# Designs tried in a protein design run: designed miniproteins, single chains, continued (5). Part 77

Each design is a single chain, and the fold is of that chain. pLDDT is the mean over its residues in the fold that is shown.

## One batch from the design tools (miniprotein)

Design m18668
Fold by ESMFold2-Fast:
Order: sequence, then C-alpha cells, then structure tokens
Structure m18668 (fold): chain A 61 residues (1-61)
Amino acid sequence: METALVSEDGSKDTTEVPLSKEAALNSKNKKVVYDEKDGRPVDEEALLKRPDPGVSPAALA
C-alpha cells in the first residue's frame, strides 16, 4: 500500500472497482481495437489474436 496523498483516488475506486472495472473491461473487450484494414494490430493482445487475413474484425465485436 502506498502512503501517497495522490493515491486517494484509488481508495474511492475500491468501492466502484467491481462496477467500474466491469464497464471498462466490457468496453475494452467489446470495443474494436483493431482499426487497421490490412496493417498491424495496435494492441499486443490483438497481435497474438489477430483476425484471419480474409475475415473482417467483426469477429472481435
């Protein structure tokens, strides 16, 4: 635990962590991170799980 006054923001987040995190996780997972038409993925996760070179990134959505 950090004794930083600026870290107080995290203390309040502890109460909303389950809800706020779920929304962020859902948005991130649902959001189309792969915006390149025929380039490279922006995210490292997408780099490992890239869509087929013939299918649209719709599979991600």
Scores: mean pLDDT 47

Design m18669
Fold by ESMFold2-Fast:
Structure m18669 (fold): chain A 80 residues (1-80)
Amino acid sequence: SADEELLRETLERIDEIMRELAEKEKTASPEEQKKLRLEALERMLEVLDEAISRLTDPALIARLQQWKEELEKEKEEIKK
């Protein structure tokens, strides 16, 4: 289905963001790591927002909204 294809693309985009973050963190200072993590979280939130706006399955929308809430919480913890 279109929703399944969109989810696959969404997961691939998020995986790529996480992979890029992991590579950049290897040579980053603690302060730079904090900035990199915040930037990665913001990019992932944008990807999830796009997917949520295009999905038609209410169950999948609810699951991505929960994931988005978890990432927003992680972002707030890092800002402290």
Scores: mean pLDDT 87

Design m18670
Fold by ESMFold2-Fast:
Structure m18670 (fold): chain A 110 residues (1-110)
Amino acid sequence: SVAAEAETTIATIEEMEPRLVELFASEDPKKRALALAEWTVLLSEFDFLARALLRDPSLSEAEKRALITRLAETVIRMLERMREASNDPAFRALLEKERERVRALLAELL
């Protein structure tokens, strides 16, 4: 179910957090590029899942709201952690823009 996929995505983001923070804090640009690539895949999955949850007829409106909110909050928390770990001002600005985009999407959907 889409709900089970959303729960799995939340768990995956939480599992990836220590590794992504370590990679973003690295002075090695290849490690930072790897972290960005991994995170970009998760951001793409977030947009797909949020819209899929809204269209799932097996879920109540309350269940949809709760799952979308938890998914969005998990994404926002990870973006904030990655931003705080980064020593690159341009990267910090990019991550802040993505955080604002997720917050705007959450406000539009709920």
Scores: mean pLDDT 80

Design m18671
Fold by ESMFold2-Fast:
Structure m18671 (fold): chain A 61 residues (1-61)
Amino acid sequence: GLDGLPPEAQDSFRAIVEARPLLTPEQVRELTRGVVDGLLSEGLISEQQASEFEREVERAT
């Protein structure tokens, strides 16, 4: 679940899910990677939380 993630990660997840109908699967994957890399580089999430984020995006899209 996303409940343990900071608000920035939850907002990014919502944005990806909302954009999904307008994007190809490859574009969703690239967007997700960019978001995860950004959140990790800023120290907003751990590598474990990044894995959880990617899993939840895959399940929702």
Scores: mean pLDDT 81

Design m18672
Fold by ESMFold2-Fast:
Structure m18672 (fold): chain A 89 residues (1-89)
Amino acid sequence: KFSREKVDEVEEELREFLEEAKKRISELTKEISLKRGLPEAIAQVNGDMVGLSAEVEGLLRGSQGASPEEVKEWLEKEVKALEEELAKL
């Protein structure tokens, strides 16, 4: 079973990863919105980032919660999808 100290370390690493992913997703979404001529969509990005943080917390705290590795992989896929979308514009 995880000790509190080990849980805190995993949460800190995941929190740092989430914040970096949020920055990248926010940046990519803003660039995509600007290239599409939809600058008004940029105002929604902050709300979407709050929703993303809540979704990650839900995945971790659920009775069948995702592992930190699964959450990281999901965030990496989201970033990659946005990078590919931006590259097509």
Scores: mean pLDDT 69

Design m18673
Fold by ESMFold2-Fast:
Structure m18673 (fold): chain A 82 residues (1-82)
Amino acid sequence: MSREYAELAEKAAEEGDGEKAGRYASLAGNAGIREGDSESASRAGKAATRAAVLSPDGAISAAGGSLSAMGGAFEAGGDPGA
């Protein structure tokens, strides 16, 4: 699921839809924590950041989604001993 949300976030970013990119990035972050998929969460966050630059109308949603996805990536990639 995190990978699927990351792909949807990347597609939304290419379409210039910051709101959708942000929404899917947040979903990818949450799914990434549950699945331990930090790479997909990170990809979604980067896509949302790109969408925020390209789409002023969705910039706040895209930025929020990017932060949520990056946070999810950190939690998913965290080791108990690190």
Scores: mean pLDDT 72

Design m18674
Fold by ESMFold2-Fast:
Structure m18674 (fold): chain A 65 residues (1-65)
Amino acid sequence: MEERLYRAEGLLGRLLAHEVGVQPGDVLRAVIDDDGKTVTLYDAEGRKLGRATVEGLEELGAVEL
C-alpha cells in the first residue's frame, strides 16, 4: 500500500468541484492498492470520494505533490 498526494487541478479539479464539492486546488489523498494501479481517493477531511486509477487521475490533470 502506497499513499500519494495530488492537487485537484485541470479537468479533475472541475469534475470534483461539480460532483463532490472539493474546491479547485485542494489536496487529495490517494491510497494506491498493491496492484500499483487502483487508487482510493480521500478529501482533506478524510472522506472517501471514490475509486480511480493512477493513469486516469494523471490523464484528467491531477498534479502529484
Scores: mean pLDDT 75

Design m18675
Fold by ESMFold2-Fast:
Structure m18675 (fold): chain A 60 residues (1-60)
Amino acid sequence: AAPATLRREEEDGREVLVVSNAEAGATGFRTEVHPDRRELTVTLYDAAGNVLGTGSLPLP
């Protein structure tokens, strides 16, 4: 399977993080809030705990 791809897109007037190729073995994700930057970071993991991709977007 191809590796998971993360990209920032706009949907319904908001910036969203879009995951492509979730079938690449991604079994979970982690969300971390960075209040100092007003950002949200999302990281995807496979079943072995390897990072498949990461991205961030601003908090409203």
Scores: mean pLDDT 66

Design m18676
Fold by ESMFold2-Fast:
Structure m18676 (fold): chain A 69 residues (1-69)
Amino acid sequence: APPLSDETLEAIIKAAREHGQPAPANVEDAKAYITNPTGEQGELAKEIGEKLNEIGDQIEEGLKTGKPP
């Protein structure tokens, strides 16, 4: 998948927090989960990264097409 923009990652983090879901602390942590999961958290970090990519794609598409995410 193409890399998510910083703006998209910020929107995902904000949306997740507003919906009371656990979210990365910041864009840098979100990028780390997507690109470099730790061994101890590898599977969970990968799942978080995949979910962030999916949500990010929906948000980015909404921003481009004028549709809500």
Scores: mean pLDDT 61

Design m18677
Fold by ESMFold2-Fast:
Structure m18677 (fold): chain A 62 residues (1-62)
Amino acid sequence: ADAAEIQRLVAQIGRLARQLRQQGKMTDAQSQALGDRVATAIANQDIAGLRAIVDDLQQRLA
C-alpha cells in the first residue's frame, strides 16, 4: 500500500540524513529544509518526490 511505501521511504531518508549530519555533510539549515521537503511530499502522497530525495541524499553520501 502507498502508506507503507511512504513510511519505508521516510525511514530511509531519516537514516541517510543522519549519516550526512554525522559526516559533517549537512548543516542544521539543510536538515530543516529537508524536513520541510519531506513533509510536503508526505502531505501530497508524492512517492516519486520521496524517491528523488532518497537519490539526492545517496549521491551526497557517495
Scores: mean pLDDT 85

Design m18678
Fold by ESMFold2-Fast:
Structure m18678 (fold): chain A 97 residues (1-97)
Amino acid sequence: GLVELFRKLSRDEQVELLDEIAERLAAKDTPEYRRAALLAGIASGILLLPDGILAAMKRNGSEIDEEEVKKLEELALESVERLLSELPADVQAELLA
């Protein structure tokens, strides 16, 4: 399914896929597809949050706990996979075609 495809991608490819999904779904003028586009955009933002936090910590000269960063990355990925699984079945079929 869509989640299995997503897991095979690199982080950069995952972000690109979510952005492409958001653009493609936003082009379809229905409330369901508009909601799905917003969820894809939110998912892209969530996936990038750990990198943003890490960059901010480095700028401030903070000591970085690599274990905590990995936990944040895992939480972000799990949250994105959950959002993708919540897309309507017809939307998921459209994206897999």
Scores: mean pLDDT 74

Design m18679
Fold by ESMFold2-Fast:
Structure m18679 (fold): chain A 90 residues (1-90)
Amino acid sequence: MKLRDVKQIILDYLRKNPSAIVELYLPEDTVLENIEDIDPSKIKPPALIVVQNDKIIKVAEGVENIEKFLNELLERDPDLPIEGITFRNV
């Protein structure tokens, strides 16, 4: 599965479900700049969390910030594969 194929699905889901969190699982060899130390108890929906090697490495809160982040990922790799995706309402 590729990120470009699910970007719009993620954004549409979060716009319709403002209490939702989307979990995006990236391959172990995907290099992200600006990895953050994340406290999962402080994440505010609507949110996207990025998981790699069973660790949360990035959080984007709010649909506009999530869209910007997804666009930045696709700008670096238009064919970026994803290992998985989950949609959660909290």
Scores: mean pLDDT 78

Design m18680
Fold by ESMFold2-Fast:
Structure m18680 (fold): chain A 97 residues (1-97)
Amino acid sequence: LTPEVAAENAKAARESIRAAEELVRRAEEALAAGDLAEAARLATQAMFLIIVASVEADLAYEAGALSEEEYAELMARLEELRERVRAIDAQIDAAEA
């Protein structure tokens, strides 16, 4: 990857993570309000952004646009978001049972 493409991937990863964090927060709020359909929709959108951000972060790290510390921080945030989506999905499944 060129340095410009690597830097753009690093920026895109951070933006995708922030967008996913907002969607997860909104999904948790919808779940708390009893809106299971909205919670599922938002959690699904967050999951796609988490996948995209993971790929972008990996590409940026391999190309040297992210330090080891920056990459570890982004991967930790992505893992936290995956766990939160999993918890939302589990609560929806339990409510539908």
Scores: mean pLDDT 88

Design m18681
Fold by ESMFold2-Fast:
Structure m18681 (fold): chain A 94 residues (1-94)
Amino acid sequence: MTLADLEAALPAEHVAALRELFEQSGVTDEALRTAYLALAIVALRAQEEEGRTSLDVDEILELMERARELVAANPEAAALLEELIERVKRKLAE
């Protein structure tokens, strides 16, 4: 999925909030924006479709892996999510 495809999959209010956050944070990297949008989509779907109102660290890790699969056609965004997954796994092993 492209960045535009991911933005189309989120409610307009969420897209606007993320764009504002990216601008305020100086995040201009399209791959990083794509990774965050994929995480937002997967988290929103988990809340709406699975009734998840709170997430533990293991559930967050599962959502990160689902987000990586969603952006598998974008190797830069997929690599960023893989790095985040590895960092979370290291933190859990402490």
Scores: mean pLDDT 72

Design m18682
Fold by ESMFold2-Fast:
Structure m18682 (fold): chain A 63 residues (1-63)
Amino acid sequence: GTVVEVRVSGLTGDREAFQLAVVKATNEAIGKTPEEAEKIVRDALAASGGTADRVEARVVDLP
């Protein structure tokens, strides 16, 4: 199957909040476009009080 992979660079903020944001973004990004996945991750980081220098999303095939 195909999933959207989101990569975050230059993250600031709480690591626990980031872990929760990644789990939430992964669940919501299933079947979504890379653009939508980026938005979900950015919104989750903003809600946790964190920021990132770069948020990138791409389509990845699972084995």
Scores: mean pLDDT 64

Design m18683
Fold by ESMFold2-Fast:
Structure m18683 (fold): chain A 70 residues (1-70)
Amino acid sequence: MEEEIERILEETRERMLEAAATAPSIMELQAEIGRLAAEAFAAIDARSPEEREEVKARLIKIANEALESY
């Protein structure tokens, strides 16, 4: 479970960084990051509130890294 979560988060980070490198505008980057974060959150399907908050925090960190690189 934890290993699968890490894999999904790492793949999501790579996709968000690609979006940051290729997006034609900040608005389109934000929309794509939001879409990727929602997909990752759904794929992880965290059942406990604690695990959901941890996953959200990690997705926010990844999203901020991508936005900062734009």
Scores: mean pLDDT 82

Design m18684
Fold by ESMFold2-Fast:
Structure m18684 (fold): chain A 94 residues (1-94)
Amino acid sequence: DLEAQLEEFRERLKRFAEETGKTELAKAFLQGTELVLKFLQGQKKGTLELDGEKIEIEADSPEEAEKQVLKLLLEYLIKQGIAPEEMQKKLEEL
């Protein structure tokens, strides 16, 4: 079930990337999702790699890890020229 859900999410991210023309955004979100899944498996530390930059994430809960990952992904999207309002709308469509 989890793997099937991850594949469906990959397809949704692919469609999002095609709409925005930015395939690297879909890759960043997939990496973030996989990192949160790692925290759901009981890990308290992980690394997110964006544009070759390695960012360490430490959290005592999966929910806290998710918040940190989402913040980093949103900052990455703003750096790529996507407005936060546009991102929120697109995330609601996923």
Scores: mean pLDDT 68

Design m18685
Fold by ESMFold2-Fast:
Structure m18685 (fold): chain A 72 residues (1-72)
Amino acid sequence: SRGEELIAEAREASEEYEELKDSEDKKDILRAIGARLRAIGAATEAVLLARKGEVSEEQAREALELAGGRLL
């Protein structure tokens, strides 16, 4: 399902970010930024699709948690 695809994308991107976030290499820093933006993008799409009823609220929440945890 689209919700499962977005969760998988957010998870993969978040894992890539966690692997690279402490690197001092310029290429790794740029990849970490890219991974973080992909995770946020997947979570944002999941939220928008949940508002349309195309993705469950639970799937959107999981994608948000993978992208950055609690907003507060």
Scores: mean pLDDT 81

Design m18686
Fold by ESMFold2-Fast:
Structure m18686 (fold): chain A 89 residues (1-89)
Amino acid sequence: MEEELEEKVKNREGLEEIAEEASKITGAPKEHILELIKLSLEIEELDVPEEEIERLLQKAAEKLKKEGKYSLEAVIEALKEVLEELKKK
């Protein structure tokens, strides 16, 4: 448990550095990028095939494109919907 906590802390620090660098490259807020990374990690923790994850992510992206929603908040909400669908399996 303690070792697992230490590993999660180290991963958290690495994620923050990635989010900071991505924020500099994209101009998007660091906080939003970090939330996207956290959602992606929660999806990866699910015992679901990668193909199913990719398929649901593509459907979410198509929905956002069709609705003209290009805000980072809309992307975060779409990923939350993907996570809930994956949890049902």
Scores: mean pLDDT 67

Design m18687
Fold by ESMFold2-Fast:
Structure m18687 (fold): chain A 83 residues (1-83)
Amino acid sequence: MIVKPVKFVDSETGKVIGSGEAIFDDLSDIVPGKSILSVLQVSGMTPGEGFTSEDLADVLVKGKIVSAEEKGDELIITVQKET
């Protein structure tokens, strides 16, 4: 079990949709095409500037992973929002 600070970034705009902590077993499980909550748990989530808690929740439920990378001790997950 791994716990890291996480940011969810919109693939189209590059804006941070939300941030908090991610809980996951292996980085290799965080693959393109998966929904976020199918591969990790989140805790202490805060919406990014210009986003609401509802926008963040919508992305966590309906968004698809485009990419995931570690930058230092932080996990950056790029997501595509379903329209």
Scores: mean pLDDT 82

Design m18688
Fold by ESMFold2-Fast:
Structure m18688 (fold): chain A 78 residues (1-78)
Amino acid sequence: GKLSKDPLGQKAYEYAEKGAKALSEGDYEKAIEYGRKGIRLGDEAAKRTKDPEEKLLSEIAAGLGGIVAGVAKVAAGK
């Protein structure tokens, strides 16, 4: 299921998940792109909310996107 109640935080998590799937399939270009989208959307959701749980979930989504993008870059030799 979705981890965040904020639609923007939900999208951030969905992009992190899509990036992780692309990474597992060896599609490093898509993994980097989806990971970056997860970071951007997660950071925006975290800035907009004053709910500590929603902020934490959005920051986690951004962090997951960052890990996916970083691993994909290393795996792609970048």
Scores: mean pLDDT 80

Design m18689
Fold by ESMFold2-Fast:
Structure m18689 (fold): chain A 78 residues (1-78)
Amino acid sequence: MSDEREIERALQELSRRATEQEALAAQGPEIGVESQEKIARALGELELVRAGTEEEKKEIEKRLEEKLKELEEQRKKL
C-alpha cells in the first residue's frame, strides 16, 4: 500500500513537470533538447520507483544515461 502511494505521488509530481517540459520540447531542438532531458530524467525516476530489482534499476539507469547522451549530442550539433 505504501509503495502504491509513493508511485502515485511520484507520478503526479513527474506528470506535472513532464507536462510543462513537454510543451517546451515541442518547440524544437534548441529549447526542446533541454526540456527532453528533464522529461527523460523524470520518466527514469518514475521507472526507478516502480523497479523492484537491482538489475532493473541498473538497466533503467543505463537507458537514461544513453538517452541523455543522445540529447547532449543533439545539443552539441546546434
Scores: mean pLDDT 69

Design m18690
Fold by ESMFold2-Fast:
Structure m18690 (fold): chain A 73 residues (1-73)
Amino acid sequence: MSEEEVIQRAEKLIEEAEKLREESTDSSLKKRMDETISKLREAIKNKDLKQMIMEEAGLTVEMLLWNLKQKEA
């Protein structure tokens, strides 16, 4: 609920996403994650709380889909 807590959560999520991105060899997935990470970073810069929450949800879903794909491949 505090702006500081939301920003810290978003920064942690970006760090986790960047790690997964670096481990991937899928260029299409890397591009999609780069785009979502970029949007979340922009939301943090603008202190747009609503946008940070929306982009956090989107990035979380993208990371879950990536993990599922890795288990199948």
Scores: mean pLDDT 77

Design m18691
Fold by ESMFold2-Fast:
Formats: sequence, structure tokens, C-alpha cells
Structure m18691 (fold): chain A 62 residues (1-62)
Amino acid sequence: GAEEEAAMAEIREALARAAAYLSEAEKQDILDRSREVLAREGPEAGLRYAERLILERVLASL
């Protein structure tokens, strides 16, 4: 639905902003895992999961 589409768009935008700190494989892994959480637990949970994984990987790169 529209909320799931909006959450996926926001996840893709967050990945784009962090692209300098993430490999293509890491971006795909975050996207796939976040999609699974979104399907199971809803769009807010999927988005927060993606934001957490992005933050953890960005911090590990610094």
C-alpha cells in the first residue's frame, strides 16, 4: 500500500545519503532485510530497522 511504498522510498533515500560509507552489497543487504521487517512488522518498524543498520555501518566506517 501507499505507506509501505512511502517507507521503501524513505529507506532508499537514507541509503542514497549514506552511499559514501556503504558498499553496493551492504546497501542491498540493508534494503532486503528492511523489506522483510516491513512485511512482517509494518512500515515504521522497517524504516527504523533500516536507519539503525545504516547508522551502525556508517559508525563502523569512521
Scores: mean pLDDT 86

Design m18692
Fold by ESMFold2-Fast:
Structure m18692 (fold): chain A 86 residues (1-86)
Amino acid sequence: SKEEAQTILNKAKEFENGGNLRGALVIYEYIATSDEFAKFTDIRNEAKVEADKIAKELPPDEVEIYKNYAKTLTKEDLEKILKETE
């Protein structure tokens, strides 16, 4: 649902605010690129903007690794990442 998508976006923002920029980048990139969020264009666009901001603060080689990693994740993998950081 859109509410679930917004909750995941908010968790990415919590990672970013807590200094976990790499974790935040992975979640934002997942939202921006996964088919599960394709119908939530406003949430995807916000995630893409935030991912681009973080990418400017990290080494370019690391950014590429984390963005590629995000593209390999399933919804189940994402849910495990979000749960283990609580």
Scores: mean pLDDT 80

Design m18693
Fold by ESMFold2-Fast:
Structure m18693 (fold): chain A 88 residues (1-88)
Amino acid sequence: SLVSSAFATLAWLLYLRKQHPDDAELNALIDRASKILLDIIENGLTDEKRQELVEILTEIFVKAGIASNEEEARKLAEDVVRLNFADS
């Protein structure tokens, strides 16, 4: 479900934050992503929020070293959002 996907993503982001406690830039990105996810839980998903989530996850994936470059990170973020936050 949308709510389950959003909470699972939030839990992963909180775990990632604990692994990088001194990375102020990464933690600021995680805080922004968390706000978007909470807004999705409260007010539902829109195309604008989906695009915002793709962009912020792209930055997080690069910054955390999950993807080697922005192009790979964006493709991963698009796939994650498509699979977890698909239109019904």
Scores: mean pLDDT 83

Design m18694
Fold by ESMFold2-Fast:
Structure m18694 (fold): chain A 86 residues (1-86)
Amino acid sequence: STFYPPQKLPPLKLEEVEELVEALEEAVERLRAGESTVAGGAEYTAEQLEELSEELLSKPEPKYQELGERLRELAEEFRELAEELR
């Protein structure tokens, strides 16, 4: 996979995080249905989601707390999928 650090990009906004969570929930359903075989992507995504979840949960705003909990749940699902695809 192509990877590069987005040093100059602005931080994610709440609406961007919500869109990301929705897209990832759809991706999990597709992986569970066997419609995707990107095992390496699942593990990498789980790591990124865990980091983002921790950051959001550190914020006092209720909406960030809610999104952080959803991301943590998604990270666990992606880790389970990555393990199953071993």
Scores: mean pLDDT 67

Design m18695
Fold by ESMFold2-Fast:
Structure m18695 (fold): chain A 72 residues (1-72)
Amino acid sequence: LSEEEKKLEEFERALLGVFLAGLANGESLDAVRARLEAVYARYSATITDPATQAQARALLDRALAAAERVWG
């Protein structure tokens, strides 16, 4: 995998970790959304390639939509 592909894979796994922890701990939608945004902020800060940044934002948007379906 390229470094960009590895960062996206690690980011996607981190987003999944937020979901699993949120379900296990009975967290609110607002708490899960805040954690997803925090994970994005950490990963986005390490990404310099604009195309990879766009893919990371798309993964976050998908995760936020999924959180609304699960916790809404």
Scores: mean pLDDT 84

Design m18696
Fold by ESMFold2-Fast:
Structure m18696 (fold): chain A 71 residues (1-71)
Amino acid sequence: SSKIEALAVIGVAQTLSEEEQRELAERVEPLAEGKSLEEQTELLREALLELLGEEAERMIERKKAEIEARL
């Protein structure tokens, strides 16, 4: 679901350093205004991929599995 995707992507961002979280905010904030949750989630996912590379996708999938396991 789009909510589980959003929680997973946000959850990954929250596990990063304060500096990395600031970099993500600076990249996403100017683009996120007025956008849907799904669009904001895609912007954050893209920013994570740019910052962390392929490891971002592995972290997101692990976080998604953790969230689904707790439902």
Scores: mean pLDDT 81

Design m18697
Fold by ESMFold2-Fast:
Structure m18697 (fold): chain A 58 residues (1-58)
Amino acid sequence: MEAQRAAVEAVVRFALSGPPVRPVTLERLMTLFSALYPDADEAASRELLEELLRQARE
């Protein structure tokens, strides 16, 4: 889980730190994360991505 959490945080940080070409949505991040880490727990990954996006935008 710790490694997956670090990977999720890295993906979110990368997406949000880039130039704002397209809005970053939870569904897009989930699709990308699932493609990179197919064995990851989908529910836990979604929860982490949602939390990180909320923190970054608030």
Scores: mean pLDDT 66

Design m18698
Fold by ESMFold2-Fast:
Structure m18698 (fold): chain A 80 residues (1-80)
Amino acid sequence: MKLIIVDENGNEYTFEITKDTTIGDIKTLIGMVFGIDPSKLTVFVNGKEVDDSTTLGELGLTGELKAEIKGNTINITQVS
């Protein structure tokens, strides 16, 4: 699977992920890339907040995903 991270300036960063990747793993990745404390990040999928222990597979997410960063908020959507 692919994760396309879009920052607040519209820059895109592509990463390879799996269905076993957790929301906590994504927070850690974004924290490392952008120098943000991952504990301060909040992730939403389809407008709902999601726990760190939830996997992308449990959310039914497949193929290409887009993670849009806005402050400390991350919105994940499926591209396909």
Scores: mean pLDDT 85

Design m18699
Fold by ESMFold2-Fast:
Structure m18699 (fold): chain A 59 residues (1-59)
Amino acid sequence: SDEELLARLEEAVGPEAARRALAAMRQSLTVTRVAVHELRKAGDEEAAALVEERLRQLE
């Protein structure tokens, strides 16, 4: 999946820009996952559910 995505990005924008784009996308997903975890720890289940819906849309 990531290797196929990287190959497509490399064809479109070149290897250096493709690698940066993939890293930024992965960082964005990681931040969203951390947000869900922090909201659940704070007891904010409604906000956590909204953020999880955004994660699902990024699949």
Scores: mean pLDDT 67

Design m18700
Fold by ESMFold2-Fast:
Order: structure tokens, then C-alpha cells, then sequence
Structure m18700 (fold): chain A 85 residues (1-85)
């Protein structure tokens, strides 16, 4: 639902890197269930974001790199919400 997407957006904005990994995985499942193969480009982007946050959770990214991934993830979720309104 749209409310579920807004909840995930808040988690990505304010959560820990571990919470962001989980939020991106949940978002990927929602996109896959709703759009299926028509969303392959978006699904690939979400997979890359998930890998980025996972690397952050392993201490393999700088604070600056983590912030850049957060900004991209926020923009991505906001775009999904906008297209579903």
C-alpha cells in the first residue's frame, strides 16, 4: 500500500544501516509483487542499493558513502510514491 511505502521511506531517512538493508529488501518485494517484470530496471537499482547498505553494515563504507546511498534511496522511494499517487 501507499502507507507502507511512506513507512519504508521514514525508515530509510531515520533508521540505522541495518534497518535500511531490511527496508530496501521489503521495498524490492513490494515493487516485484506490484510491477513484476515491467520494473526490472527499478528492481536492479534496489538490488544495488541493498548491496550498498549491506556493505555499510559490514563497516566497509565511509560515512560520506553511506549518506550518498541514503540520499539515492530516499529519492528512489519518493519517485515510487509519486508514480503511485
Amino acid sequence: SLDELRRLLDVIRTGSVEEQVQAVLELKRLVEERFGPNAIGLLNMLDQLGQGFWLASQGKLSEEEIEKFREIAVETVEDIIRRLE
Scores: mean pLDDT 81

Design m18701
Fold by ESMFold2-Fast:
Structure m18701 (fold): chain A 96 residues (1-96)
Amino acid sequence: SSKMEKAKAVLQKLKGHVNYMIEKYKDDKEIVSDLNEIIGLLNKGLAAKTEEELKKYVEQAKGLVERLIEKYKDDPEIVADLEAILSGLESILELL
């Protein structure tokens, strides 16, 4: 699907941004663990063979990122990075 190809291209870019955050926050084991959970869901989305499966994992990643924004709400820098990831996931859902 052309939509799946476009969605996966955005998802690859988001995975790059999460990996950048892992390097940025590497000394915080808790945030690194939470970011690796996002990577796991993004990898499942990238491996998806249908639009329905891709949408499922993108929606799960969105839910996780929203929970992490609440968890880290007292850290404006982490929240800003997570909100950028959330915006990208919402853009993928608009494509699907």
Scores: mean pLDDT 91

Design m18702
Fold by ESMFold2-Fast:
Structure m18702 (fold): chain A 67 residues (1-67)
Amino acid sequence: SSAFEEREEEVIRELLLMLGVSQAQIDALTPEEWDELKRWIKENPRMSFSEFKKQVEALLEKRKKRG
C-alpha cells in the first residue's frame, strides 16, 4: 500500500471520531467496510456531513444485525 492510501484511511478515521464513533468501533471495522466507506466517499465528493453520518450509522446498524 502507498503512503497516500495510509493517509486516506487516517483522514476517514478522523472523520469517524468527529462523528462520535469510538476508537474501538473504528478498530473493529472490517476491510470490506473500509472499502465501502472509501468507495462511498469517492462516489459522493459533494456529500454533506449529515449524509456521511447517516451512511456510517447504516454500516454500524448492519453490523448490529449480523450478530
Scores: mean pLDDT 73

Design m18703
Fold by ESMFold2-Fast:
Structure m18703 (fold): chain A 64 residues (1-64)
Amino acid sequence: KELEDQYKKTVEEIKKLAKRYSELVERMRREGATPEDIEELRKIVNEMTELAKKARELQKQLKA
């Protein structure tokens, strides 16, 4: 159950970051991109990559 809860939490975190990414990109198109916006996009992408890797590891453990 603990691994299942961690997996679900990780997937939800990825979904939240994906939504933030989309909202940030849309804002940048309307108002123009700042260096801070670009840095935030990079941080979001890096966090999503880390969480996706963790989700894969948890999924493998759940299937074992």
Scores: mean pLDDT 81

